# Ledger of designs, part 19: designed miniproteins, single chains, continued (4)

Each design is a single chain, and the fold is of that chain. pLDDT is the mean over its residues in the fold that is shown.

## One batch from the design tools (miniprotein)

Design m12625
Fold by ESMFold2-Fast:
Structure m12625 (fold): chain A 57 residues (1-57)
Amino acid sequence: SRRYRVLPGASPALLERLGVRPGDVVTQEEIGAALGIPASLAVALALKEGEIEEVPA
């Protein structure tokens, strides 16, 4: 499964929902659960907003 790094520009709401800080690594399933939407859509939105980046396997 893909992993994503939380970026310094991530919104306070996203940080609170995930229970993480900038620089932490999360899964797509964790992002989906935090936002209450399908994991693939949650990741797509967070990537578009520059809140996360994909980390190499």
Scores: mean pLDDT 81

Design m12626
Fold by ESMFold2-Fast:
Structure m12626 (fold): chain A 108 residues (1-108)
Amino acid sequence: MPELVERMRRLIRERDVRGFAELAVEHLTKEEVRQLIADLLAQHMVELGREDQAEAMREVALERTENSSFETLVGALARLLALEEGFSYEEANRIGVEVARAVKELLK
């Protein structure tokens, strides 16, 4: 999984929306995307010095993503990774929407 996340981060840095969508469709299940989102949000709490909130954030993320579609989850993952790579909120949101659309196209 760490190698896959690093490949995803590289695709985000290169703004390769289609490559990100294809990688997610080939290698990730809906449950794995939910776990990655939860892990990233929990790790963000640790980085903010709020280690005591990390587990609660993980649980909230899993609950809020339970009924989300695969394309919505992959788009959300792309948005979070773009924010971590230093993209603006506007750019990260755009990347997330473009990735979700590309995933939907790939799933037919």
Scores: mean pLDDT 86

Design m12627
Fold by ESMFold2-Fast:
Structure m12627 (fold): chain A 59 residues (1-59)
Amino acid sequence: KQALLDRIEQALRQAGLDDEGIDAWAELAKKHNITKEVAKIARKQGFFKLAKKFEEISK
C-alpha cells in the first residue's frame, strides 16, 4: 500500500492533473481501497478539489 501511495504523491507533485487524470487516479485508488489515504495526501499537498473528490468516493 505505501509504495502505491508514494507513487500517487509523486504524480500529484510533478503534474497538475486534468479531469481525466483525476478520474484515472480515482479508479486506481478505489480498486486498491486507498481512497481515504489518497485524500489525506492530496489535502497535505494543497490539492483540495482532488481531496474532496476522493473523500466523496469513500462514502
Scores: mean pLDDT 68

Design m12628
Fold by ESMFold2-Fast:
Structure m12628 (fold): chain A 95 residues (1-95)
Amino acid sequence: MMEEKAREILKLAEENRDLPHLETGSREEVEEALIGAIVVAIALEILGEDLSRVNELTNKAAIKIAEYAKKEYPDLYEEAKRRLREMRAAAEAAR
């Protein structure tokens, strides 16, 4: 089940590889892009793929992936949001 969700996420990332980076974005767009990137990272981890593939993801593609996951795989979207909160808390604690 998780591998099937992961495969769909990576397929969506490939289909949207031509979307550009955001040069200017709202706080909300930046946050959704980070969530989308984490969703792709989780998918790569599940499938045992190279995590460096996340670096090829554009901000607009990441936002589209976050929107898709929020609708179709809300458990995966919420896990990505949880990881983002933990990463932010860890970064703040390391100051």
Scores: mean pLDDT 80

Design m12629
Fold by ESMFold2-Fast:
Structure m12629 (fold): chain A 73 residues (1-73)
Amino acid sequence: DLEEKKKLVAEITAEVAKKAGIPESAIESLKKSILESDEIPSKEEIKAALSNFVSEEEAEKLAEEIYKRFKEA
């Protein structure tokens, strides 16, 4: 189910972002963007969204962690 997979990506993204110190308001915006997307966001799309709040280097690391967890779920 596309919606269930989007919710899983949103939840993993929220957990990873919270541990990285991204503000709660930014985390809620990220979750909303993921849930409102037409498809499951790619690793590159998650990285781009995270780059609004953290450095490109940190965004790459966080996106890799998110997608590793998603693939292993």
Scores: mean pLDDT 81

Design m12630
Fold by ESMFold2-Fast:
Structure m12630 (fold): chain A 65 residues (1-65)
Amino acid sequence: GVEKAEEYLKLAEDYLKQKDIEKAREYLRLGVKHAAETYESDPQKSMELLERARKLEEEIKKLEE
């Protein structure tokens, strides 16, 4: 649901700030899964959370390249 997606994306952001790329990726994947699962009940919030996840993925890739 929305709450789980927000929780996991926040954890991904926090681990990214700590330069823990492995955990940032793990929680990003969980956040994306829960964000996608919210589309049927709240498509606007789902799209917002998925855009947030996309930006996090880009930041992780910048640190790995």
Scores: mean pLDDT 83

Design m12631
Fold by ESMFold2-Fast:
Structure m12631 (fold): chain A 88 residues (1-88)
Amino acid sequence: MAPPLTEEQRRAFLERLRERAEEIEERARKAMEEGLNLSDEELAERQKEVHAIDPSAGKVGRVQAATAEALRAIGDELDALLAEAAAE
């Protein structure tokens, strides 16, 4: 069973989580912004990824294609955070 954290350990851990959460959120925001600003030439190259996610999406498809890679990286980081919490 997971050991109970002291109040001080919990406070330090939450502060670390907040820092990482801000970093993750900033990464997601950047990916979304890049997706909306994809050129028509870049969209043509990413059309395969768009069709894999949502074949009907125009602007939404751009966001999905641009964020797919970033979301994978974010997922890995969230898994690492959860593993760190479990290790304590």
Scores: mean pLDDT 58

Design m12632
Fold by ESMFold2-Fast:
Parts: C-alpha cells; sequence; structure tokens
Structure m12632 (fold): chain A 56 residues (1-56)
C-alpha cells in the first residue's frame, strides 16, 4: 500500500516493500524502517513537525 506522509509541509511517498517501510522525498529514498511508527518518528526528527499521513 502507498501512502503520502506530510512532514513540516513536505510530502513523502511511503511504500511497504519486503517488510520495510520506505519514505521518498522528490523521488529519493530518505528513510526506511520495519515499523511505520518508527519511520514517522524518524521523519519528524529529521524534517520537523507536524506529521500527517493519507492514502496515495
Amino acid sequence: MKRIATVNGDKFLVERVEGLYKAYLKGKLVAQSASFVDLMIDLAQKYGSPVSSEVA
């Protein structure tokens, strides 16, 4: 399933591939985690808040 995560105004594409959640910004892989929650925390730490997600 694909999702769009918005972190501090930036839109990230989030995909689940082979048990990993991967986040892309402007086509570049910027973060990955086995947990969606950990991925969102990592993005918030790197790019700021607020954080939201929606289905792509």
Scores: mean pLDDT 78

Design m12633
Fold by ESMFold2-Fast:
Structure m12633 (fold): chain A 89 residues (1-89)
Amino acid sequence: LEVTLKGEDGSEVTLTLEVGSSAEATVNGIPVVVTVEDTGKPGEYRVSLRNAATGALLAEATFKLEPGGSASAEATIKGKKVTVTVKNL
């Protein structure tokens, strides 16, 4: 899966993640750990953003994706807007 985080400050980061994996990124100047999990349903994935320093859950969204499809969700992290886009490669 390809996960793109876009902050309202213009910061953008794209991560290529396998299901069940995590990676660290920075968005809106905030270090986050991005985790992608399978929900057990075909084409359904859960993406969670946690504070990299504390482990606190900041945002979570479930995406339903067709092969090659993409979807986006908006979250607010520490008062700043973040757009999360997930693409099923």
Scores: mean pLDDT 80

Design m12634
Fold by ESMFold2-Fast:
Structure m12634 (fold): chain A 67 residues (1-67)
Amino acid sequence: MEIPEEVMKLIGEFEEKLRAEGKYDEAVKAMGDLFTEAARLVREGKPKEEIVKEIKQKMEEYLNKIS
């Protein structure tokens, strides 16, 4: 499974940020959800730019949900 490096980096930074804030369970859930979504988009042949957009959008929705 070849998720673009930029997407992998975004998800990793997001997970690290949540863990640093003591939101361990949320970090694990977000990681699983974001990787699953990225993998779907890759399998559908979406361009890297669209994958980055979708992941960023989902991260923002996640932050609004857990804040």
Scores: mean pLDDT 79

Design m12635
Fold by ESMFold2-Fast:
Structure m12635 (fold): chain A 60 residues (1-60)
Amino acid sequence: YSEKQKKLAKQIQELTGMPEEIAKAIIEDLLKEEKLSIEEIVERISKGLKEQTGKELKLP
C-alpha cells in the first residue's frame, strides 16, 4: 500500500464519505485486475464523481 494509494484513498473518503478501506480495495482492484496506473484510476474515478457530485480528485 503505497503513499500515493493512501493519499488517493483518503481523498475518495473525504469527497464521497466512502470508508478508506473500501476506497483502498477499489484502488488495488483497478491496479491489479484492470492494470491501470494511479493517474488512470484518478481520471476514471474523477469522471464518475464529477458526473454524480461535481467533485474532482487530485493526483497524489
Scores: mean pLDDT 71

Design m12636
Fold by ESMFold2-Fast:
Structure m12636 (fold): chain A 70 residues (1-70)
Amino acid sequence: SLTPRQRRDLEEAERLVKEAKNIQEVIDAHARVTALTVLAQFDPEFRQAVGERLDRLGAEVDKKEKELLS
């Protein structure tokens, strides 16, 4: 199971990604997702629990960035 801190950090990252409407908000969301992805590289239990969710968040951030830069 996720620690309470890991769960809060993941839920906050998911919220930031979902709510991002401008380039600054996408940058903020990208930074949070990247930090969690780096953590997952060094924490196999965390990676196993949330790896797919982090991959989906990264893809959503990339999509939003592309849409805003078009």
Scores: mean pLDDT 85

Design m12637
Fold by ESMFold2-Fast:
Structure m12637 (fold): chain A 85 residues (1-85)
Amino acid sequence: SLEEAKKEVDKIFEEARKRMEAILQTESDPAAAEEAFRRVFLEAAKKISDIASKLTPEQADEVIGYANKKLRELAAEFRARLAAR
């Protein structure tokens, strides 16, 4: 269902946040941290694409829109935190 797909997306972003928190704590090189963040986002995007592929086109569009909003917010948050080092 659409609601189940959104919950799966929420879990993907919870895991992405945990990984980025670990990167921020353990990676002292800002360039390496930014690269690691990109890998986390790519992995999240792939998992979201896999979820969307099992839905109707209309449900897939809604899930992708939901995920893109969360992705932008998470990216902005961690880039700001990295820059504040």
Scores: mean pLDDT 87

Design m12638
Fold by ESMFold2-Fast:
Structure m12638 (fold): chain A 84 residues (1-84)
Amino acid sequence: ELPPEVQQRLAEIEREYNETGDELGAAKRLLELGIETGDPIMTGIATLKLLEMGDYDTVEEFYKRADERTREAMERAKEVYEKK
């Protein structure tokens, strides 16, 4: 149910990651896309990956820009990270 343009952006992020191995960059781009589109699943997954990699500053910055639903997804990802 993602718009074709969002699917294309996801494919571009995946391609860049496969070519460069830049996991941190890929996670940042995924979080940005999730926040821009209001997608809680992309936002949650990207937030968890960034927390696992220790990039707390990026998570905090995007949290301030998130809507209610994506902010809730970020808080849930943080809770999962802190409990495990």
Scores: mean pLDDT 80

Design m12639
Fold by ESMFold2-Fast:
Structure m12639 (fold): chain A 70 residues (1-70)
Amino acid sequence: METLRVTAPDSIDVVAIALLALGTPGVERVEVEYDPEKKTATLTITGSKEAIDALEAALRARPGVRVERV
């Protein structure tokens, strides 16, 4: 299994990213943490290599979203 960490600047981006992840075949886990101090949310997405590769490609195209593989 692969893990992807995604950081977004507000809750709207987080909701969109979480829905995209949950709709992706091969995703097993989506964890969301909000940092009220920084006004950012971090999503930890775990799934198959195929699912995480697809999500990484899609999310890297979004402005303001930081994507890293863990």
Scores: mean pLDDT 80

Design m12640
Fold by ESMFold2-Fast:
Structure m12640 (fold): chain A 97 residues (1-97)
Amino acid sequence: MKLYRITVEVKAKNGTGEQVAALAEAAVVDAIRRMGGRLLEIKATPIGPDTARVEALVEVEGVTPEEMAQAVSDEVKRRIEDAGLELLELKATAEEI
């Protein structure tokens, strides 16, 4: 199994940083679960009035960093939009440790 660090920064209109943090955290958890990965560590932090950062350490096989970042991005966007918020900015990165 390979270890990856995932970092997500999200800005959404009509939501608080705390709401955005909670939505992004749930999105990361769901994306990792769907990929058959194991979540080892997760930290979601509001970093502005409408902005949040999520950092996660995950263990998964058969997925590239690019595929992982894309899956996380897609789930974050879906969660933000389903909550009735407008997604303004989304940056997701994944790196092998």
Scores: mean pLDDT 87

Design m12641
Fold by ESMFold2-Fast:
Structure m12641 (fold): chain A 62 residues (1-62)
Amino acid sequence: SRKVAIAETSAGLAKISVDVSEWLKERYEKLSPELGKVAEKDLELSRKAYEETKELYEKLKK
């Protein structure tokens, strides 16, 4: 269904956001502890968005 396709695309985009945030966190924490904390918070938000979109996709796929 169209809802499943949208949820799958949203989960895919959220996963890319997580991967980018993980990459930035590794670089930023090497520069300063303060930058590392900001990047860690951004990563936490990205992971939450990915989990929510993934759960929606799995629920709709059923």
Scores: mean pLDDT 82

Design m12642
Fold by ESMFold2-Fast:
Structure m12642 (fold): chain A 61 residues (1-61)
Amino acid sequence: SIVDSILAYIEREIARTPAERLDEVLAGAIEMINSLPLSEEEKAALIARVREIYAAKKAAL
């Protein structure tokens, strides 16, 4: 799905981002998701998943 493709792309970006840039990349990802022509529910679900991926990466540092 489009949602899964967007999530996979953001997950890869977060995975490749150095620690000092993680907050910037997270903020950019959230803004990007909010600009997409998706429902409010789909946007909230994507943002929640992106935050989960971000938290997992920070915990692994």
Scores: mean pLDDT 80

Design m12643
Fold by ESMFold2-Fast:
Structure m12643 (fold): chain A 95 residues (1-95)
Amino acid sequence: SDDAEDIALAKELFELRRKDKEAAIEYAEALGEASTPGRGGEIGRAQMELLILLRDKDYEGVKKLLKEKSNVTPTDEQLEEMHKEILKIEKEILE
């Protein structure tokens, strides 16, 4: 299922993020570009930036990024739920 691929990607990205946030972003950009040439790099970069902001509870940064990239304004409740999901995934990866 797509979920298994997403979990594998998240594992790689969280391991890189623990060492260097910029390196994690660059890796996500390269991986995205490899999967979807011409668009995947921008998508991968934006997804990693979003994960980093959500993990750090930078909700203002998340709102700004999502408005610029997807023209979406999430609620504070949605952001808190996303943050909890990321922490849950991070915990599962470390086991």
Scores: mean pLDDT 69

Design m12644
Fold by ESMFold2-Fast:
Structure m12644 (fold): chain A 62 residues (1-62)
Amino acid sequence: NEKLEEVKEELEKLLRPRLSKMSLDKAEKVTTEILKLLEDFENLTKEEILERAEEILEKYEK
């Protein structure tokens, strides 16, 4: 699935540097919420997925 592969690549680029700066507990929570977001990927655009991922990251970076 081309869309899913592209989304995963963009998410990895977004998530990797930011997760590495978080505690393990926060990184696990972010990962769990991202996985839930990806369960709905067929109903979301790439831009919507990335926007929601950014919101999840910002929530746990506080």
Scores: mean pLDDT 82

Design m12645
Fold by ESMFold2-Fast:
Structure m12645 (fold): chain A 90 residues (1-90)
Amino acid sequence: EEEKELEELAEEARRRLREAARATYDDIQKGVEIGLELIERLRKYPEAAEVAARTLEAMVTLALSGAATPESLDAIAERGARELERVLRE
């Protein structure tokens, strides 16, 4: 049951990171709000919350630099989601 909960949480995190990436391109504040909600959902898993926070910071930093593209933000979200899934399984 707990293993299934972690699998569902990893899928939710992947979806929310993709949503944050898409939102960040048009509205950085909305991307941050989505990212912070995910970090709060992960509060019981500190290492996963830290991965989500670092992923959000990378997306926001790239967007603020003016170099962000939808593809680059999606790539950051995908990398973060893979690391987050790995941390939740360990």
Scores: mean pLDDT 84

Design m12646
Fold by ESMFold2-Fast:
Structure m12646 (fold): chain A 82 residues (1-82)
Amino acid sequence: GEEFSFDGVVETSDGTRIHVKVTGTDENPKIVFTVDGKEYEATDEELSKLPEKVREAMRNLKKSIEEKGKEAVESLKALQVA
């Protein structure tokens, strides 16, 4: 599979900042993110512990990466805050 990586900050519609790290390949993507100083993996179990807007953002990101691979990562770069 094609390797990809991303490390950056995205902001939800409610102003919550999420530091997202995506690594791996299109066959085995790994998504790790930090919100409020705590690190999570984008699994259904960990996402269930988070506010709705963070959960929605991370679920949508995971789905996009699973469907589009590197193209989803490039889109994420366009959404990152400085």
Scores: mean pLDDT 75

Design m12647
Fold by ESMFold2-Fast:
Structure m12647 (fold): chain A 64 residues (1-64)
Amino acid sequence: MEKALKENEELAKEFYRKLIEALTGKKVPEDASLDELISLYLEVAKTLSNEEREKIIEEVLSEE
């Protein structure tokens, strides 16, 4: 990959995939687009408090 943009997009996909899996306990498709992952995250996140959301994000970041 020649551009940081592609690498950043793949990292963002990985991050959102981990967040969704941590929040839902369900497997996310490996080939899901970034837009699909963001939409899924927003749908799940609306059911959570801000504190719960922050805790999950911190847990996912700690795995990196």
Scores: mean pLDDT 70

Design m12648
Fold by ESMFold2-Fast:
Structure m12648 (fold): chain A 68 residues (1-68)
Amino acid sequence: MTPEEAIELAREQAKKAVEEAKRLDSEDPGKGELYGMEKFSAIAAQADRAGPEAAKLVLEIGKEYMES
């Protein structure tokens, strides 16, 4: 796996985590926030191994979710 492939994988995982967190919040308020924090923490840790660029993308996606 190239660094670029790892970055795209982390970005896709982060976007899916946002979608699932929003879905959970629509069913039970607050449940998505807890899920999101745990899931983003895990994805960010994995992305950090691919480099700071991957971690930055995960953080940007998480920020968009938090601001929405």
Scores: mean pLDDT 71

Design m12649
Fold by ESMFold2-Fast:
Structure m12649 (fold): chain A 113 residues (1-113)
Amino acid sequence: MSPEEVMAQLVDAAISLLDDLIAEYRRRARAEGGHPKLLEQARRLEALRDRLAAARAARDVAGAIALVEETIAELEEHARWLREQGYEDLAAREEEAAVGLRSILALMRELAA
């Protein structure tokens, strides 16, 4: 497998993690009658996911790495807020996604070196 193909697969894996988390937020928002803060987080994650898809299409390795770094920081910060609001399960899901993205980021950085 070429380094370019491996990088594309790593970006696709990051997008898949975001898609799973977005689906969880949409599900929870529906259960809570369209809670604005849950929908706002789903939209923020969708924007990051779409930017990652654009970087993948453009073969922008540096941009993809920067976006994964930004996404990890956003998830870790938002997970703290979720715990303070009593959304312990969503906080755990965002922390799990951040751990997955950190593993992807390490492989992306090794491949780009």
Scores: mean pLDDT 88

Design m12650
Fold by ESMFold2-Fast:
Order: structure tokens, then sequence, then C-alpha cells
Structure m12650 (fold): chain A 80 residues (1-80)
């Protein structure tokens, strides 16, 4: 989960690619199935946001999308 927090910080700083890297690392290093699922879903959504942002030529959209994916992964931990 610390890697999800770092991904959110990176995305909020405007670094969508770094945010996605941290979410992917969170999915790989998660110790519980629930944390792994939440981080994995977050990484998938962040990847989509980054891809859409690149196609649209909008890096700010990509960064906002990755930040939202990280926030959703953190909320998933509270629901699970």
Amino acid sequence: MKEVERGLEAARAGDAEKGLEYLQKAAETAKTPEEKLAAGIGAGLAGIALGVGKIAGDPAFAARGVARAAENALEGKLIL
C-alpha cells in the first residue's frame, strides 16, 4: 500500500508514468490477495488513463487519471 501512496504523490506532481510504475510495483509487492487486487485494478485503470492522455496529447489528463486510479485503489483497501 505504501507504493500506492507514492504513485498518488507522483501523479499529483504531474508524473503519470511514475505514478503507474508505483501502482504496478504495489500490485507485484502486495502481501494480501485483497491489496494485490486493489493495486492491480488501480494499475490497469492508470494504464488506460495514461494511454488516453497520450492519444489526446493531454499529459494533465493522464496525471489526473492516474491519481484517481491510485485514490480508488486506496479506497478499495477500506472496503475490502
Scores: mean pLDDT 77

Design m12651
Fold by ESMFold2-Fast:
Structure m12651 (fold): chain A 83 residues (1-83)
Amino acid sequence: SELKEKIFLGMRMIALSATAQLYVKTKSKQHEKELREELEEMKKDLSDNPKIVKLLEEALKEKDPEEILKIVEEIQKEVRKLL
């Protein structure tokens, strides 16, 4: 159902934000890998939304953890418009 899809998307955004914040805190290669894997999965799931796909691609190209977090925050703002 649409409601279940919105709840699931909201939960994924909370997890993505937490992972991005953890990567900023630790700067570890493991947390970077986990963050990039989540960004790739999110890009696949939201492939019908070109603005969100563009932000996800920008996050995947960025190397600075703090800049990736800023892009993730912009992704959250755009996803909230779908909820």
Scores: mean pLDDT 86

Design m12652
Fold by ESMFold2-Fast:
Structure m12652 (fold): chain A 71 residues (1-71)
Amino acid sequence: MDPEELEREIKRALVLMTKGVLNAIKIDDEEARKEAKELLDEAIRYAEEGDYDKALELSKKAIQIIEEADK
């Protein structure tokens, strides 16, 4: 309905999908895994507050940490 509401739902879905993938992946580095989860939680918080740019930026950083740790 609301154009901003639609955009919020899309970005929130992206963050939730990333969180789901993180939970399914077996990562040896506990430190990196916890740091990525914390960034994703912060991203969700920013999305709820309407700061979608920050939410997306934090999600990208979390994904990068996960990919580097899985090496």
Scores: mean pLDDT 69

Design m12653
Fold by ESMFold2-Fast:
Structure m12653 (fold): chain A 61 residues (1-61)
Amino acid sequence: SLLDYLKSKGLSEEKAKEFVELLKKSDEEIFQYFKEKYGSDVVAKVGLKELKEVKEEYEKL
């Protein structure tokens, strides 16, 4: 799962859950777009601020 993936990349369970909950407010396609644009390693280090910026960028498409 995405939660398990984020935990495997060094995110705490609390931060991983917050990240998953934020993505639930958008389609799973936003996560795939994020991975393609910034790479999977960056996803594990991204805070809520960066994720919101990516979501806004995706919504402009």
Scores: mean pLDDT 59

Design m12654
Fold by ESMFold2-Fast:
Structure m12654 (fold): chain A 100 residues (1-100)
Amino acid sequence: SHEQLIRDIEADRRNLLELMEEYMAETDPRKKAILETAITIITSGIYFLAKLAAPGDEEMDKLMDEFIDAVTAFLRDPSAENRARVAALLDELIAYLKAK
């Protein structure tokens, strides 16, 4: 259901932000590479769920592009500011889907 897809995205949002926090704290380059892979996988999962929840939606497509760009920016510069941008975009995504 639409409501189940939103709940799954909310769970993935929590997990993504926790992985990002771990990535910021990690000093071992091998563990950082594993965390980056995990972040990429969950990001792809959120993208897929969002596209299922709002297929062919132009506003959703724009929001997803901004989300992917924000995750990419975080991986290049893993700062609290870039993590907060990802969180804000996911909050906007969830609010958009709840309004549909």
Scores: mean pLDDT 90

Design m12655
Fold by ESMFold2-Fast:
Structure m12655 (fold): chain A 84 residues (1-84)
Amino acid sequence: KDEEIDKLVSQILKTETNLKNPKVTVKNIGKFDKPTFYLENKEEVKKVMKAFGVSSLKKVAYNYYESDKGKIYVYKNYAFLVHS
């Protein structure tokens, strides 16, 4: 819940080195077919893209994606957009 989300946000911010003033937008995306640490199919990709209003989403690592608005991390039913 809130404590787990706060810890994840803090960890993401500590790993962000490309932005001077990084911000994190958190969204509950619990419309996935099942909770996951990565996007398994095109429908899950579309759900995340719609949630953040991004026009592109590319897998870079296990739970890390690049969008036209910044980096997106997925954790269970939550997605985190890292932006300036």
Scores: mean pLDDT 70

Design m12656
Fold by ESMFold2-Fast:
Structure m12656 (fold): chain A 92 residues (1-92)
Amino acid sequence: MEKEEEERKIKEWREEAAAALAASNTSSEEERAKALERRKAEFPKQVEELRKYLENNPDPELQKIIERLLEAAEIGPDVLLVTQHREFQREL
């Protein structure tokens, strides 16, 4: 894959996870509930996107990260979010 495309995708996933975690940690109960609802609504699309990206033969290291994200997704959307944040912070 093109390195610029991979870098942009990793940045998007990193920013997405960071924003979602920040929303989950807000003092507002309403904002937390809204963030959870958005995560649940977007969850099926996120899983499909990860599967499609894996099928496109990404970098072997990124492939392992995506496989871990898919394993986390089997547990639930919140575990996927935490795992996504952790893995992409380490991909520097």
Scores: mean pLDDT 72

Design m12657
Fold by ESMFold2-Fast:
Structure m12657 (fold): chain A 100 residues (1-100)
Amino acid sequence: KIKEEVEELKEKIKKILEAVKKIVEEEPDDEAAEVLLLSLENALKQIEEMEKKGEKLEDILERLKSILDGLKEFFGEEVIEALLNGDTEKFREVLNSKLK
């Protein structure tokens, strides 16, 4: 069951990454979107390295939860849930209004 939770969270983070990737492709001068894309790519690469090193599934799950919780805290839980259901409009609006 923990393995299923790991795969579910990886899928959610990948959906967010694909949405950010589309924003970067459509708006190449969007520095906030580019920084977020690089951060998400790096986070997923770290998860892959943890898997390759044989780290505990519980530790991988905790790291994935931390990534998703950080995204929900930054963008808002409703915005992330809408994005995961295919509605990217509000996510784009929040990303373009947030300076980090």
Scores: mean pLDDT 78

Design m12658
Fold by ESMFold2-Fast:
Structure m12658 (fold): chain A 65 residues (1-65)
Amino acid sequence: GMKEIEESLKKLEELGFDREVLEEFIKRMLEDRRNGKVRPELQEILKAGEKEGVETFLKKLKELL
């Protein structure tokens, strides 16, 4: 779920991973969700996150929750 993505991001940051590694992890998780279970609103958030980075992605996710 969305909270799982946020928790994964926090765990990776706590482990000392940089933003590039976090973006790769997000993209992989989002590709897995793209396999038939993504709402249209989520696709817009995904595009914003991919284009503008992790901070924008998390902000838009929180607005959707």
Scores: mean pLDDT 60

Design m12659
Fold by ESMFold2-Fast:
Structure m12659 (fold): chain A 94 residues (1-94)
Amino acid sequence: MVSVEELKEVLEELLELLKKIASPEEAARMEELVRQLVEAYEKGDLEAVRRYWQELAQLIEDLLLRRPVSLELLTEIFEKAGELNRLINEYLAS
């Protein structure tokens, strides 16, 4: 099972990468979704975890489509997003 600490670490690392290309407003919205996702995870609210992850994933997709991103940074974002998706899916399967 995924620890809350491991989930928080991966979320914070992904958020740091996204902040390099996000506007302050976009960054604030992503930070709020990360906070809500972690809270839902700690409460064992599977539906809320699924909802907040879907919303965060959509914001990431929209950001990457609208912003020029270096191949290096894009690769790092995809690797962290993939790791996070694996952790969330493992949690939801539990």
Scores: mean pLDDT 80

Design m12660
Fold by ESMFold2-Fast:
Structure m12660 (fold): chain A 94 residues (1-94)
Amino acid sequence: DEAVERAMAEILAALAAAGASPAVLAKARELLEALYRAQKLIAAGAPEEEVRAAIEETRAAALALLDALAAERGDEAAYAAWRAELDAVFAKQL
């Protein structure tokens, strides 16, 4: 979907303009790609096991992005709290 690819490019460009490192941009791209894959599987009515695997992949990508942001920003306590909250949200879906 060209619209999704354009939205991803715009988000990544905005993050780069805000000073995000290549490492953070790489993790942000992985998260956006995982989110898109999960949405496509849900829209297609894929089996629960495939949807669950896609949600787990999205969770892993989101946590990896938070870890990269924590390392870059030096605000590890705030990012650790967000990481724990995100992990708890994903755990409830399984």
Scores: mean pLDDT 76

